# Designed miniproteins, single chains, continued (2): the designs that were tried, part 4

Each design is a single chain, and the fold is of that chain. pLDDT is the mean over its residues in the fold that is shown.

## One batch from the design tools (miniprotein)

Design m4112
Fold by ESMFold2-Fast:
Structure m4112 (fold): chain A 119 residues (1-119)
Amino acid sequence: SEKAEEAERLAEEASREGGGPAGGGAAGAAAGAASAARNAGTGVGAASAGIGSGGATAGALLSRGPKGKEAREEAEKAAEYAKKAAKASSKGDEEKAQEYALKAAEYAKRAAEAGKEAA
């Protein structure tokens, strides 16, 4: 619970940075991953992380140019960790779901920062 709350707070911080489609999508992935960590074994969190992961992937694809490439790569990493959090959550592995949610939030923040430079 404490680690899931930490992941949720970090996802919120990433969301506040903005960063266009890549940043927004990655922040959604981080939020979904945090939900997966909180709701491990219930199925609800896994669904949220899956939706957020899709958003991050879509946002990454919309990024362009040299600085947009960095935002895209960071958003893709956020999506990757959100998928891992969803998988861990579906297996009831709360510890792994929390670990992956924290990683998703970290990459979401990086995507937002890079996305701002691309604008």
Scores: mean pLDDT 70

Design m4113
Fold by ESMFold2-Fast:
Structure m4113 (fold): chain A 56 residues (1-56)
Amino acid sequence: SKEKALQYLIKGAKAYGEGNLDEAIEYFRKAVEYAKDDPELRATAESLLAQVEAEK
């Protein structure tokens, strides 16, 4: 659901800000999963996931 995708994006952003890259990756992966029916939100989640994975 879109609501859960947004919740996981927020959790991922907080984890990323705290330097917890593994936790941020896990939350952004869940955001992608819950955003499957929202192409724009899914693309945003995938972009953030790719950025964090590149920094690990």
Scores: mean pLDDT 84

Design m4114
Fold by ESMFold2-Fast:
Structure m4114 (fold): chain A 66 residues (1-66)
Amino acid sequence: KKYVEEALKALDAGDLDRALSYTEKAAFEFRKTNPEAYGLLMGAISALIRGDVEKAKELLQKALEL
């Protein structure tokens, strides 16, 4: 879950590129181990690409709970 935490820190700092990088790393880790978290993280990647920081934070927080 470290990559999800780092992605959230990057978003708080306004660093979208770093947040995207960490979210991608988190998604790769969860791909085979937690499909629900993987789905949320893929949604967060999509939100970050659109610049939707609020939606990305929501999805990243939900992924931390799984």
Scores: mean pLDDT 83

Design m4115
Fold by ESMFold2-Fast:
Structure m4115 (fold): chain A 57 residues (1-57)
Amino acid sequence: MEKLKEEIKEIIKQGIRDMGLTDEEAKEIYEKALKEGLTPEEVKELIRKKALEKVLS
């Protein structure tokens, strides 16, 4: 669905701005979302998990 792809892109852009995701991490999350058919909410959780991993490192 076109709208879902745009929502996922916006969530990822927000993750870059707010959570300090790198462009490479953002791309990996986007590719995973498209490949696995993740919902926007699932993508948001994946970004949150990635940000947490960076804090715990």
Scores: mean pLDDT 77

Design m4116
Fold by ESMFold2-Fast:
Structure m4116 (fold): chain A 65 residues (1-65)
Amino acid sequence: SAKEQAEEYLAQAGKAYKAGDYKKAAEYAEKAVEYAKKAGASPEVLAQLQQVADFFKKAAEIAAK
C-alpha cells in the first residue's frame, strides 16, 4: 500500500542518514512525503514529514562542501 511505501521510504531515509549518506536520506524522505500524499495523510502530517525531508536536504547541502 501507499502507506507501507511511505513508512519504508522513511525508514530508508533514517538508515541513509545514520550511514552519512545525506543526499540519499533526503531523496528517500521526499519519496516518503510523496507516498504519504497518495495514502491520504492530512496536510498537518505532510507538513511534519516535509520538515524532516527539508532537514535532510540541508544536511546534504552542508555535506556537499
Scores: mean pLDDT 85

Design m4117
Fold by ESMFold2-Fast:
Structure m4117 (fold): chain A 84 residues (1-84)
Amino acid sequence: DLLENAEEAAKQGKEAVERAKEILLEAGASEEAAEKAAELLAEAAKKAEEAAKAAKAGDEEKAKELLEEALRLVAEAAKVVESD
């Protein structure tokens, strides 16, 4: 069921953002930096999941593009925390 899987993925994404924010705050990041980094990491996770789906469907070019975007978002999240 595509709808059920999408709903589950959306729920996991929200929980992942909350958890990442909590960890960053406990590590001493500012609330603003923690929120921004958590958002970027959630977007990266979503892009990585979309890349996995594209690869499974045989669309290697789309999978590569989505994976590159995910890696870029991870780098941005790291930069936000490092700049704090």
Scores: mean pLDDT 73

Design m4118
Fold by ESMFold2-Fast:
Structure m4118 (fold): chain A 65 residues (1-65)
Amino acid sequence: VEEKIREEIREEARKLASEHTLEEVRKALLELTEKLIKEYKDVVSAEKIKKIAKEVFKEILEEIL
């Protein structure tokens, strides 16, 4: 489940990064993260989903920089 969440965030981030500014990407990923927290409540903690999102943000930033 965690890996599925990570891949969904990663795919969205890479898609957005090719067409949008970093600020727009960050905003969209925050919205996706909130959606995933709601969808996976009682299965995965909000803390864990936020950690996954942060790791993906870092990965994408390293690729862009």
Scores: mean pLDDT 77

Design m4119
Fold by ESMFold2-Fast:
Structure m4119 (fold): chain A 70 residues (1-70)
Amino acid sequence: SANLKRAEELFRRTTEEAARLLIAGKKEEAMKLLEEAYEELSKLLPESKAAAMYTGAALRAIGEELDAEL
């Protein structure tokens, strides 16, 4: 579906950008980006699916930050 494709692209772009911001030490900007993405995902998908994608993006971005610190 068109909504699913847009949600998948938003998830991918948000994960990449949030990871960049976290690695750069811009935690507040990364959190704002993730919150804005959650609002957009909630418009495209059922709440449970939007929440799952948001959580996945946040965990992936944090994982990339931790890898950069090691």
Scores: mean pLDDT 77

Design m4120
Fold by ESMFold2-Fast:
Structure m4120 (fold): chain A 67 residues (1-67)
Amino acid sequence: SLIEEAVNLIQEDLNSADGWYKMGEVFFSLGKFASAEYYYQKALELDPNYEKAKANLEKVRKERAER
């Protein structure tokens, strides 16, 4: 319930890199690396200098390579 409310608030923020980044963090914490990668990439499309999204995109790609 609380997680669903947070996700809905993040979805309202889809026009900002921070909103997309927060969605990536949620899915990364759940081990949903493909979804996390998608949201981190969207954050970088909006803000190419978003350092945390770059770092976490590399991390999620390594996790997917490790299986």
Scores: mean pLDDT 75

Design m4121
Fold by ESMFold2-Fast:
Structure m4121 (fold): chain A 67 residues (1-67)
Amino acid sequence: LERARELLNEARQALEQGDRERATRLLLEAARELGASDEELDALREFADRGGLGEAIEGLLEHVRES
């Protein structure tokens, strides 16, 4: 959980700086740390590409807080 949270915070910072490619990579690394399957990672990448990148980062950050 701590590693995933670190990666998601870095993804959020990258997105704020306009580095969408780095933000997407960090998001996928965090999801993999949380046990996402290859199918789930592909779906997450597609969602990010369709404009859901910030939403995905925030959603996973809330999830990692066990909310």
Scores: mean pLDDT 81

Design m4122
Fold by ESMFold2-Fast:
Structure m4122 (fold): chain A 92 residues (1-92)
Amino acid sequence: SMKGLELALQILEMAKENGASVKVSSKGDTVTITLSGLSVTQQTGIALMAIGAELDGVPVKVQLSGDTVTVTIGGLSKKEIEEVKEYAKKVS
């Protein structure tokens, strides 16, 4: 979905602005974005964005684990997944 792509790109932009380490993987219609080096406040901000998107019907999950935030976004086309991967390369 377009909203899922928008969420993914917003998360990657926040990572870039805050100097976070970014890893992106995909499986089927799902992309997983793993961020490291964010403060607790920044991690909470990402979690709230993901929760807001989920309430609007985006297939998204967020996991906070130590120094990492993992966001899993489903319902993406192959083209949208490639756009996320390309942007992740530019912010890493």
Scores: mean pLDDT 83

Design m4123
Fold by ESMFold2-Fast:
Order: sequence, then structure tokens, then C-alpha cells
Structure m4123 (fold): chain A 60 residues (1-60)
Amino acid sequence: SDALRAQIEQARREAAEAREKGDAYLAQATNRDLRVKARGYYILAELYEEEARELERQLA
């Protein structure tokens, strides 16, 4: 399904963006609040990566 492939690509893009934001916060992480923000973005990235894998299983 083209729609399913588009959803996988969107989830992969969202995961990459969340990773990038997490990395940016981690690079600035001089305090606990910035580390918490970085962790939140990494969790978000993992959720999008999991969504992409689930959709890929449906496509296979």
C-alpha cells in the first residue's frame, strides 16, 4: 500500500527529528532539566521507530 509506505516514511522522519532534538538538548545538558528534555525526545524517537517497525510488519 502506498498509503502504508507513506506512513512508514513519516514515522521514520519524525523519529529522526526527535533524535536530532534530543541530541541538541543533550549537547547543552549542564543541568537536570535539559537532560530530562533530551530523554523525552529519545523516548519519542523510540515510539516512532516502533510505529515504523509495526507498519513495516503489516507491509511484509
Scores: mean pLDDT 86

Design m4124
Fold by ESMFold2-Fast:
Structure m4124 (fold): chain A 70 residues (1-70)
Amino acid sequence: MDELVKEAQKLVLEAVDLIAQLDKEKAKEYIKRLRELEDKLGDAVEAEDVEKVKEVKEELEKLIKEIKEE
């Protein structure tokens, strides 16, 4: 669990850095999606739901891919 949370947190930081390189309008859309994923991660951690943490990690990896394609 803890290792998955750390990996997800690293992906959040990577996404923040990538979003900072985007145009203001695109950055607003991606930051909103990132905040929704951070909320889901927090809920999953509170519930001790390993499967939900894995799902959030996968969604974060997909978000990062989309940002890199901009």
Scores: mean pLDDT 83

Design m4125
Fold by ESMFold2-Fast:
Structure m4125 (fold): chain A 57 residues (1-57)
Amino acid sequence: SAEEAIARARELAAATPDPGARAILLAGVHEAEKLLEQGDEEGAARSVEAALRAAGL
């Protein structure tokens, strides 16, 4: 689910020693939470996936 993807991205952000990757993941989480608040579960999931790819994960 989008909520599970957000939770996983937060865990990865907390675990990463790379500040650049952390910033990318947290930005993706923020956008995904905003999309979920608007009812866009698909958009939220895509936002997390894009952040993971950009972070090299």
Scores: mean pLDDT 85

Design m4126
Fold by ESMFold2-Fast:
Structure m4126 (fold): chain A 84 residues (1-84)
Amino acid sequence: MEAERLRAETEARLAEMRARVAELVRWAQEDPATAPYAIAAAKAYADAEETVLTGTVEEAYAAVEEADRTIAEQVAKAEAVRAA
């Protein structure tokens, strides 16, 4: 029961992160200066998704938490570049 709940939360966070990565990719297509941030975010997302599929429930949760922070950081950097 607990593991199933953590898995559901993890998958919901992955969906939210996928949406943020898609937006960063769109921004990179509009402004190539933001491309490094889109690439970094996409890699963080892919690594977290792989851990969800191959790791323990605890490893998956930690990986998603780390990726969410990384993606949020890349979004902030991309926004700063676009505002300049």
Scores: mean pLDDT 83

Design m4127
Fold by ESMFold2-Fast:
Structure m4127 (fold): chain A 58 residues (1-58)
Amino acid sequence: MEPAKGAVELVKKFKELGASKEEIRKIADDMLEYLKTHFGASDEEIEKAKKEIDKIIE
């Protein structure tokens, strides 16, 4: 399983719960930073996830 894909799915759930765009961005940035630091997610994987998250909150 790609760790950053889990972050994208969590962002979708937060949007469903009525979280603001600002809240979602902060949570997403924190999650992606954690995945990069602790699970070795690649810069390419992080960039792809960030792009998907931006589409969700747009």
Scores: mean pLDDT 76

Design m4128
Fold by ESMFold2-Fast:
Structure m4128 (fold): chain A 94 residues (1-94)
Amino acid sequence: TLSAAQQMFRGQVISQTNRPDFINSMTSQQISDMQQIIDDIMQIGARDNLSIDDTSRLAYQRASQRLGPQAGRITGDIIRDTMTYTQQSQQNIQ
């Protein structure tokens, strides 16, 4: 069974990636691992001033090694969507 925080994260991932079949098959540990990878990669991307594409690719590589290639693709997509949303929000500030 997933914790409330893990269920919320799972809902966010499903919303961003439209992959409920795969995400619902993940264990609580795998959900935690995916969230940790996202947090780590976002910090690396910010620190090293990486592009959206480079940050997404790094997320794909790390998640693929830890959780398999499907999780890699999903993690890469989450990073891309999150960074794109942030960039668009910044462009709308007058």
Scores: mean pLDDT 74

Design m4129
Fold by ESMFold2-Fast:
Structure m4129 (fold): chain A 67 residues (1-67)
Amino acid sequence: SPIAALEAEIARLLAEIQALNAEAAARLATASPEEQAALRDELGARNTELVARIAALEAELAALRAA
C-alpha cells in the first residue's frame, strides 16, 4: 500500500531524529565551548533536513488520504 509505505518511511525518519537527539546530547556533553557552536550548526542542519523530509512525506500521505 502506498499509504503503508509512507507511514513506514515517516516512522523511520522519526526514529532517525530520536537517534540524532541522542547523538547530539552525547557529543555536546564532551565538547568544548568552541566545538559546541560548530557541533550545534552541524546537528541543526541534519535535524532541519530530517524535519523537511518528514513534512514532505506527511503532505504526500495527506494527499493520498484525501484522494
Scores: mean pLDDT 88

Design m4130
Fold by ESMFold2-Fast:
Structure m4130 (fold): chain A 64 residues (1-64)
Amino acid sequence: AARDAIAAMLENILRSLGADEETVQRIADAVRAGNVDEALALAKEISPEVAKRLERYVAGEPLP
């Protein structure tokens, strides 16, 4: 499963947007646990574009 790769990519994007480490880890942990709905809800609070990218990656789009 690509969960670890998706989580690592999201951590890098969220940190570059200035999200705090606690929020970054919460979203990453949700992705690793397979809690996609929770990860999407948290990502939307930071950036709608990050949430859209997460939706595409979990739907099987290749990581950049």
Scores: mean pLDDT 76

Design m4131
Fold by ESMFold2-Fast:
Structure m4131 (fold): chain A 59 residues (1-59)
Amino acid sequence: MEVDFSEGKEEEALEALRAAWAAHPGDRALWDTYISLLRQLGKEEEAERVRAEAAAALA
C-alpha cells in the first residue's frame, strides 16, 4: 500500500487494549472495548471470535 493508513491510531488502540487486558485479564470492560473497536473497523468476524474467546477466558 502506498498509504500506510492501516498503521493509523486504530492499530495503536488495539495494541493498547491488548496490553491493558494482559495486565487485567478479568476486566470485562476492556474486552468489551476491544470488541467494539474491532466492529467499528469492520472486522465483525474477528470481533465475534474475540467475544467468544473472552467469554471462555473470563469464565
Scores: mean pLDDT 70

Design m4132
Fold by ESMFold2-Fast:
Structure m4132 (fold): chain A 55 residues (1-55)
Amino acid sequence: KEKEEVIKLLLAMFSKDQTLEEILEELEKSDSPADKYLAELAKKIKKELEEELKK
């Protein structure tokens, strides 16, 4: 499923040692609907990670 591949790609980007801001910026620059969806998903994950780092 395309959604699963999109999520997997997002996780791979996080594992790539990139900042969340860099990931979001690249996804926003993309003109692909899939990348826009990834940007929204990354924003959600970013908030979750920030809450975990708060610990």
Scores: mean pLDDT 65

Design m4133
Fold by ESMFold2-Fast:
Structure m4133 (fold): chain A 64 residues (1-64)
Amino acid sequence: SVEEEARRLLIEGDSLEGLGRMYISVGKIDEENKEELIKKGEELIRKGEELRREAEARYRELKE
């Protein structure tokens, strides 16, 4: 159902944002891998934000 799809997207988005924040935090203290870890974290956060926006759009369609 559209509700189940929206919920899945929200959970996946939140998980990716959390993982991205973790990569950035590790990157700040890992001098050898800093650039790569921060870049990966930023990519994960961006993807999570996209999934969350899609979930919110689907929730709006269900109420209108």
Scores: mean pLDDT 84

Design m4134
Fold by ESMFold2-Fast:
Structure m4134 (fold): chain A 66 residues (1-66)
Amino acid sequence: MEEARKLAEKASPEVRELALQAFEAAINGDVDKATELARQAGEKAKSPEDVRIVSEAILAGAAEGR
């Protein structure tokens, strides 16, 4: 939770909300939703760092949801 929010704050504003939603989807084990949110974040990403932040948020959510 805390780590994902801190990571999302480093993302561009367009990607920030998508990163937080992807983290929530990953916590709930909703792989399809997490994948769709990652795809949308990739389309809006302005840097490789934005993509990395979304990926780390998903991984953090998956670990938390275990």
Scores: mean pLDDT 74

Design m4135
Fold by ESMFold2-Fast:
Order: structure tokens, then C-alpha cells, then sequence
Structure m4135 (fold): chain A 60 residues (1-60)
């Protein structure tokens, strides 16, 4: 599923740019959202996508 892959990729990017503790929390939340259902995945992805964009803007 594209959303699953995108959410995991976004979580990984945010994790790499955040503290180790925050990274583990983000990955765990996205993983649970993927298992819980598509609405949760979409919400998690939107949050991560916004965070990734902010961080990418700073680094690029």
C-alpha cells in the first residue's frame, strides 16, 4: 500500500532529524496506525508529511 510505505518513509526521515527517543515514538505510532486502519495511517502520514516539509525546508 502506498500510504503505508510513504508513512514509514516519512517517519524514518523525521526520526533521523529528531532525537532518538522521539524517533522511536514516531515509528511506533506510525506502525500502530498502519495496523489499526487506513484513517489512522492517513492522519499519521499528514502529520509526518508536514513535519518532514518543515525540516526539509530548513536543511535544503
Amino acid sequence: MKLRRDALAAASEVGALSTPEERDEILARVGQAIEDGPENVEKAYEELKKRVEELRKKLS
Scores: mean pLDDT 67

Design m4136
Fold by ESMFold2-Fast:
Structure m4136 (fold): chain A 59 residues (1-59)
Amino acid sequence: GELYRAVAVVPATSPEELTLRPGDVVELLEEVDEHWWRARSLTTGREGLVPKSALERLP
């Protein structure tokens, strides 16, 4: 899938959300809506919802 890097701290506030730190790489799994994506962390292997505004597309 497409790879993205976290550019901001993303704390998980619920079990369905993925915690990210700046520099963490995630794979996009699904665009849930305009603001939230389902992604998998390549650091932890965990899946969850992340705000797309916290992510930058890798080349």
Scores: mean pLDDT 80

Design m4137
Fold by ESMFold2-Fast:
Structure m4137 (fold): chain A 79 residues (1-79)
Amino acid sequence: MEKKEEGLEKAIELAKKLFGEEAAELIREGIEAFAAGDDARAEALGREAEKLLEDVPEETIEKFNEELEELGKKVYEEA
């Protein structure tokens, strides 16, 4: 449980560095909603984050997705 929360915190820290605090907060809430099985809320928060990321280079978004995938894999392998 705690390691899974640590992985989420690392993902949000990366999002803050790449996208800023507001986008990172929406991403945090989206990941938490998805983990709770609230797909509708996760989708809505994802769309709000997407609007904030409109001006972010696609390469930066791809880098974040790659890092998020690695963090998720690590959490599943260690949990």
Scores: mean pLDDT 70

Design m4139
Fold by ESMFold2-Fast:
Structure m4139 (fold): chain A 89 residues (1-89)
Amino acid sequence: SEKEKEYQEEVENILKNPSEEAKKATEEQVLEAIKKAEEALKNYTGKDEFSYLAALSLLDAAKLFKELKKYGLAYEFAQRAIKILKESQ
């Protein structure tokens, strides 16, 4: 679907070109961003199933990158999860 293609391209772009803010992300900022993303998922009342599943996938990726000590990628993925949920409510 169009949304699936757009999501895939966005993920690839983040992996290839992380933002300057993400490059400077600390472990503490990553933990806070993941917590906010988890809270946003739990409180999501929107009707867009794709946005919910995409955000869940991005949050899982953020947690994985955190375990790998890739804090910049973890931060970017957590923030993207929050953005998708906010824009789909």
Scores: mean pLDDT 80

Design m4140
Fold by ESMFold2-Fast:
Structure m4140 (fold): chain A 66 residues (1-66)
Amino acid sequence: ASELLKKGKEALEKGDFETAVKYYEEAIQKDPNNAEAYANLGVAYEKLGDTEKAREYFKKAVEIAK
């Protein structure tokens, strides 16, 4: 999970938003309660122009974090 989050963040910084999505989705597969992974997925989808998916993932991150 931690390694996948790091790879996702590096992809975001380089502008590889599709690659970032894949790493964060993999992180969620391993830990479905990882609020950070959902928040970062929201950022990645926002950068891809998918504002609806971004909003949904941000909501999920808040829900998990309480």
Scores: mean pLDDT 82

Design m4141
Fold by ESMFold2-Fast:
Structure m4141 (fold): chain A 60 residues (1-60)
Amino acid sequence: SRAAEAGYRLGAAEARLHPDMSDEEVEATARGAGAAGAQLAGGSVEAGYRGIKDGLLEAR
């Protein structure tokens, strides 16, 4: 989905700025950004969360 794809790109970019993020920090970042992204773009909170989390985990 577009929300998951956009979230993945955002997560990958954040991982480059904070490559030492813990799993706990990844989870908190993905949940917060996913909710904010859905509010701003009118998408699924869950899809945004999943995309951001996947991007953060794969790029760190």
Scores: mean pLDDT 75

Design m4142
Fold by ESMFold2-Fast:
Structure m4142 (fold): chain A 65 residues (1-65)
Amino acid sequence: SGTRVRITALEVVPETGPDDLGLRPGEEVEGVILAIPNETSIVVRLLSTGREYRIPRSFVEVEPV
């Protein structure tokens, strides 16, 4: 089981690929951490969709819930 987290956009997160999550500043999503492949990226599964997304860490705040 992965850690449940809240992800809050600090700035515009561009959707550049099918596995990228696009967000506007201040948007929040909840998911489960699946992997942290490097220091600049996190892979999460959103609870609302069940879909896996890659998120750039510098553009978001990630908090356990």
Scores: mean pLDDT 74

Design m4143
Fold by ESMFold2-Fast:
Structure m4143 (fold): chain A 51 residues (1-51)
Amino acid sequence: MVEEKLLEEFKKKAEEIKKNESDPTRYTAEMLRAMGDMLDKLLAGEELPEE
């Protein structure tokens, strides 16, 4: 459930990055940061799922 929500947010972020970043190096850096953020939120949610 948390995973589905985080994946949806990541997809939205990825679409925004595609639209706004024409530079491939910036695009990849932003995508990697977004993935890292998603994983961090997923791990935090796993620790306190009912929070």
Scores: mean pLDDT 70

Design m4144
Fold by ESMFold2-Fast:
Structure m4144 (fold): chain A 77 residues (1-77)
Amino acid sequence: MERAEELEKKGEEYEKKGDYRKAGIYYASAGAEYALAGDLERAAELYERAAEAFEKGGDLETAQGLRRRAEELRQLA
């Protein structure tokens, strides 16, 4: 949980700096940590935040994959 929160905070810091690719990487990592902890709803939320960051950074394919993963996790929650 602590690790997931730290990764999310780093994502927010990179997003504020306009480094959307790094923001997306950290948000996706936070989502993965929440998923491992069994918090599927929070994991889905972080994957959607990661998708938005990658989309802003021009990585539309990665963004699409992350949005799909978020939807799958919400269906399991």
Scores: mean pLDDT 85

Design m4145
Fold by ESMFold2-Fast:
Structure m4145 (fold): chain A 63 residues (1-63)
Amino acid sequence: MVPTLSPEEARALVAMATAGFDKEAAEAAIEAEAEKAAESLEVDVAEIQKTAEEKKKELEEKR
């Protein structure tokens, strides 16, 4: 695993985790990003959904 977040995004995630962020809120953010990517129609929607599911599983394990 390698970090793919920008320093700003990584800092925000750490701050949320330290403050006891809600796991469901983080999953909702992942879904929102997937929806925006799907709107571009640059890639298959099924592939976007698969990536979102993988990120959700990683979030659960990270917890």
Scores: mean pLDDT 63

Design m4146
Fold by ESMFold2-Fast:
Structure m4146 (fold): chain A 66 residues (1-66)
Amino acid sequence: SSARHDRFVALVKEASEARRAGDYRTAGELYAEAHRLFPSPELAAEAAEAYRKAGDEARAREAEAA
């Protein structure tokens, strides 16, 4: 696989681990980065939900609009 794809897989894994640990800010940032590499409605939704759980409504709205 390409380095870009390997980075994507790592970001999704790290985001899911951060979310399970309750680190919602980190989860939101990692899901948003993964969505930038390979756009996915599911990743945009995960980023938005994580940002909201972190109390960052502005970033959640940006993630929903992406």
Scores: mean pLDDT 88

Design m4147
Fold by ESMFold2-Fast:
Structure m4147 (fold): chain A 59 residues (1-59)
Amino acid sequence: MLTGEEARAAIEAATSAAGAAAVAGMLSKYGQVSPEGARAAIAATTAEEAKAAALAGVL
């Protein structure tokens, strides 16, 4: 089972929203960290991916 920090590191290392969602799903299923904590980590990862896409769009 993942600790909160291990789960967050895996989510932050994910190169896609699908990867982040898979880690968060596992975390929520096993109840290691609150589902809201996992959701916040996913949102942070998705925001960075969206920011990178927006920056790429201006090139």
Scores: mean pLDDT 56

Design m4148
Fold by ESMFold2-Fast:
Structure m4148 (fold): chain A 68 residues (1-68)
Amino acid sequence: AAERAVEILEAAGDLETARAVRRAAERGDLEMAILAAAVGRTAAKNLGDEKRERAAAEALDLLAAEAA
C-alpha cells in the first residue's frame, strides 16, 4: 500500500508529498503517512491542481485501507 501510494504521488509530480509518505512508511508510522497524504491533498485542492489532488486522494485511500 505505502509503495503504491508513493508511486502514484511521484507519477503526478508531487515529489514533496511522496517523500513525506515514504519517510513515514520507512519508520512504520502509518498514521504519519496518512497525515502526509491528507496534507498533500489539501494543498493540491487549494492550488486547483486536480491531477495532484486525485493522486493524493488515491494515496490516502490506499493508506487508510491498510490501517483498517
Scores: mean pLDDT 84

Design m4149
Fold by ESMFold2-Fast:
Structure m4149 (fold): chain A 65 residues (1-65)
Amino acid sequence: SKIEELIEETIEKIKGKSLEEQRKILEEYGKKIIELAKEEGYSDEEIVKIVDEFIEKVEKVLEEQ
């Protein structure tokens, strides 16, 4: 899915970046993910789930560093 691809792209982009750069990327891509989900007709409940999955994947990557 496009959303899954965008999440994976975000994960790759934050690797090896400074905290400031990671924050900027996460803010930018987080907004893009939400807008894409809205555009594709996902419900509010589904968007919350997508955001939760995004946060979980980000936290896992940052904790493994």
Scores: mean pLDDT 80

Design m4150
Fold by ESMFold2-Fast:
Order: structure tokens, then sequence, then C-alpha cells
Structure m4150 (fold): chain A 69 residues (1-69)
């Protein structure tokens, strides 16, 4: 939905402002929204992301989603 797309865009902008890369932010948002682990692992492999970076981005994405409530 348009509303969901706008919420995702706000979370993305917030993570980019915090200094995450686009790829880190995308992987973190996907994980925070409940994407299967194999999808997250594929993103990590494709873009050379560390487990620590994705865990940090996922935590930040969850926090931003909670702030939008």
Amino acid sequence: SVARSQAVQRVLNALLAEGFSLEEAAAGIAAALGAPQDVVDALKAAYGLSDEAVERATRAAREELERLR
C-alpha cells in the first residue's frame, strides 16, 4: 500500500541519516519486516555486508518502526 511504502521510505531515510549504507539499511529493513533469513543472507553475500552491520541496521529499523506508531 502507499502508506506502507511511505513508512518504509521514512525508516530508510532515518537509517541513511544515522550513517548506514543503502545496502545495510535495505537488509536491516527487510529483516525488521520479517523477510526470510535466506533473503537476508543473500543480500549480505551480494553486497559484502557483515553480520554485525546487518544486526545494527535491523535493530535501528525496528526502533524507527516503533517510533512511527
Scores: mean pLDDT 83

Design m4151
Fold by ESMFold2-Fast:
Structure m4151 (fold): chain A 64 residues (1-64)
Amino acid sequence: SPKDALRAALTWAVSNGRTPDYDAAIAHIRAGDYEGALAAIMGGVPGPVDPEKEARLREEIDSL
């Protein structure tokens, strides 16, 4: 399911020290573009941790 794929992608990104494009991922989820959301999560680069944005992205995924 899209929810399981997005959850797995976020877990992978965090485990590999990657910072997702949280704002883009959330926008794609809200638009129903789960492929775009997946790309925004997995295409992340190392960067500063944003726990509030990570929590918001997790909430959006869990609401699917």
Scores: mean pLDDT 81

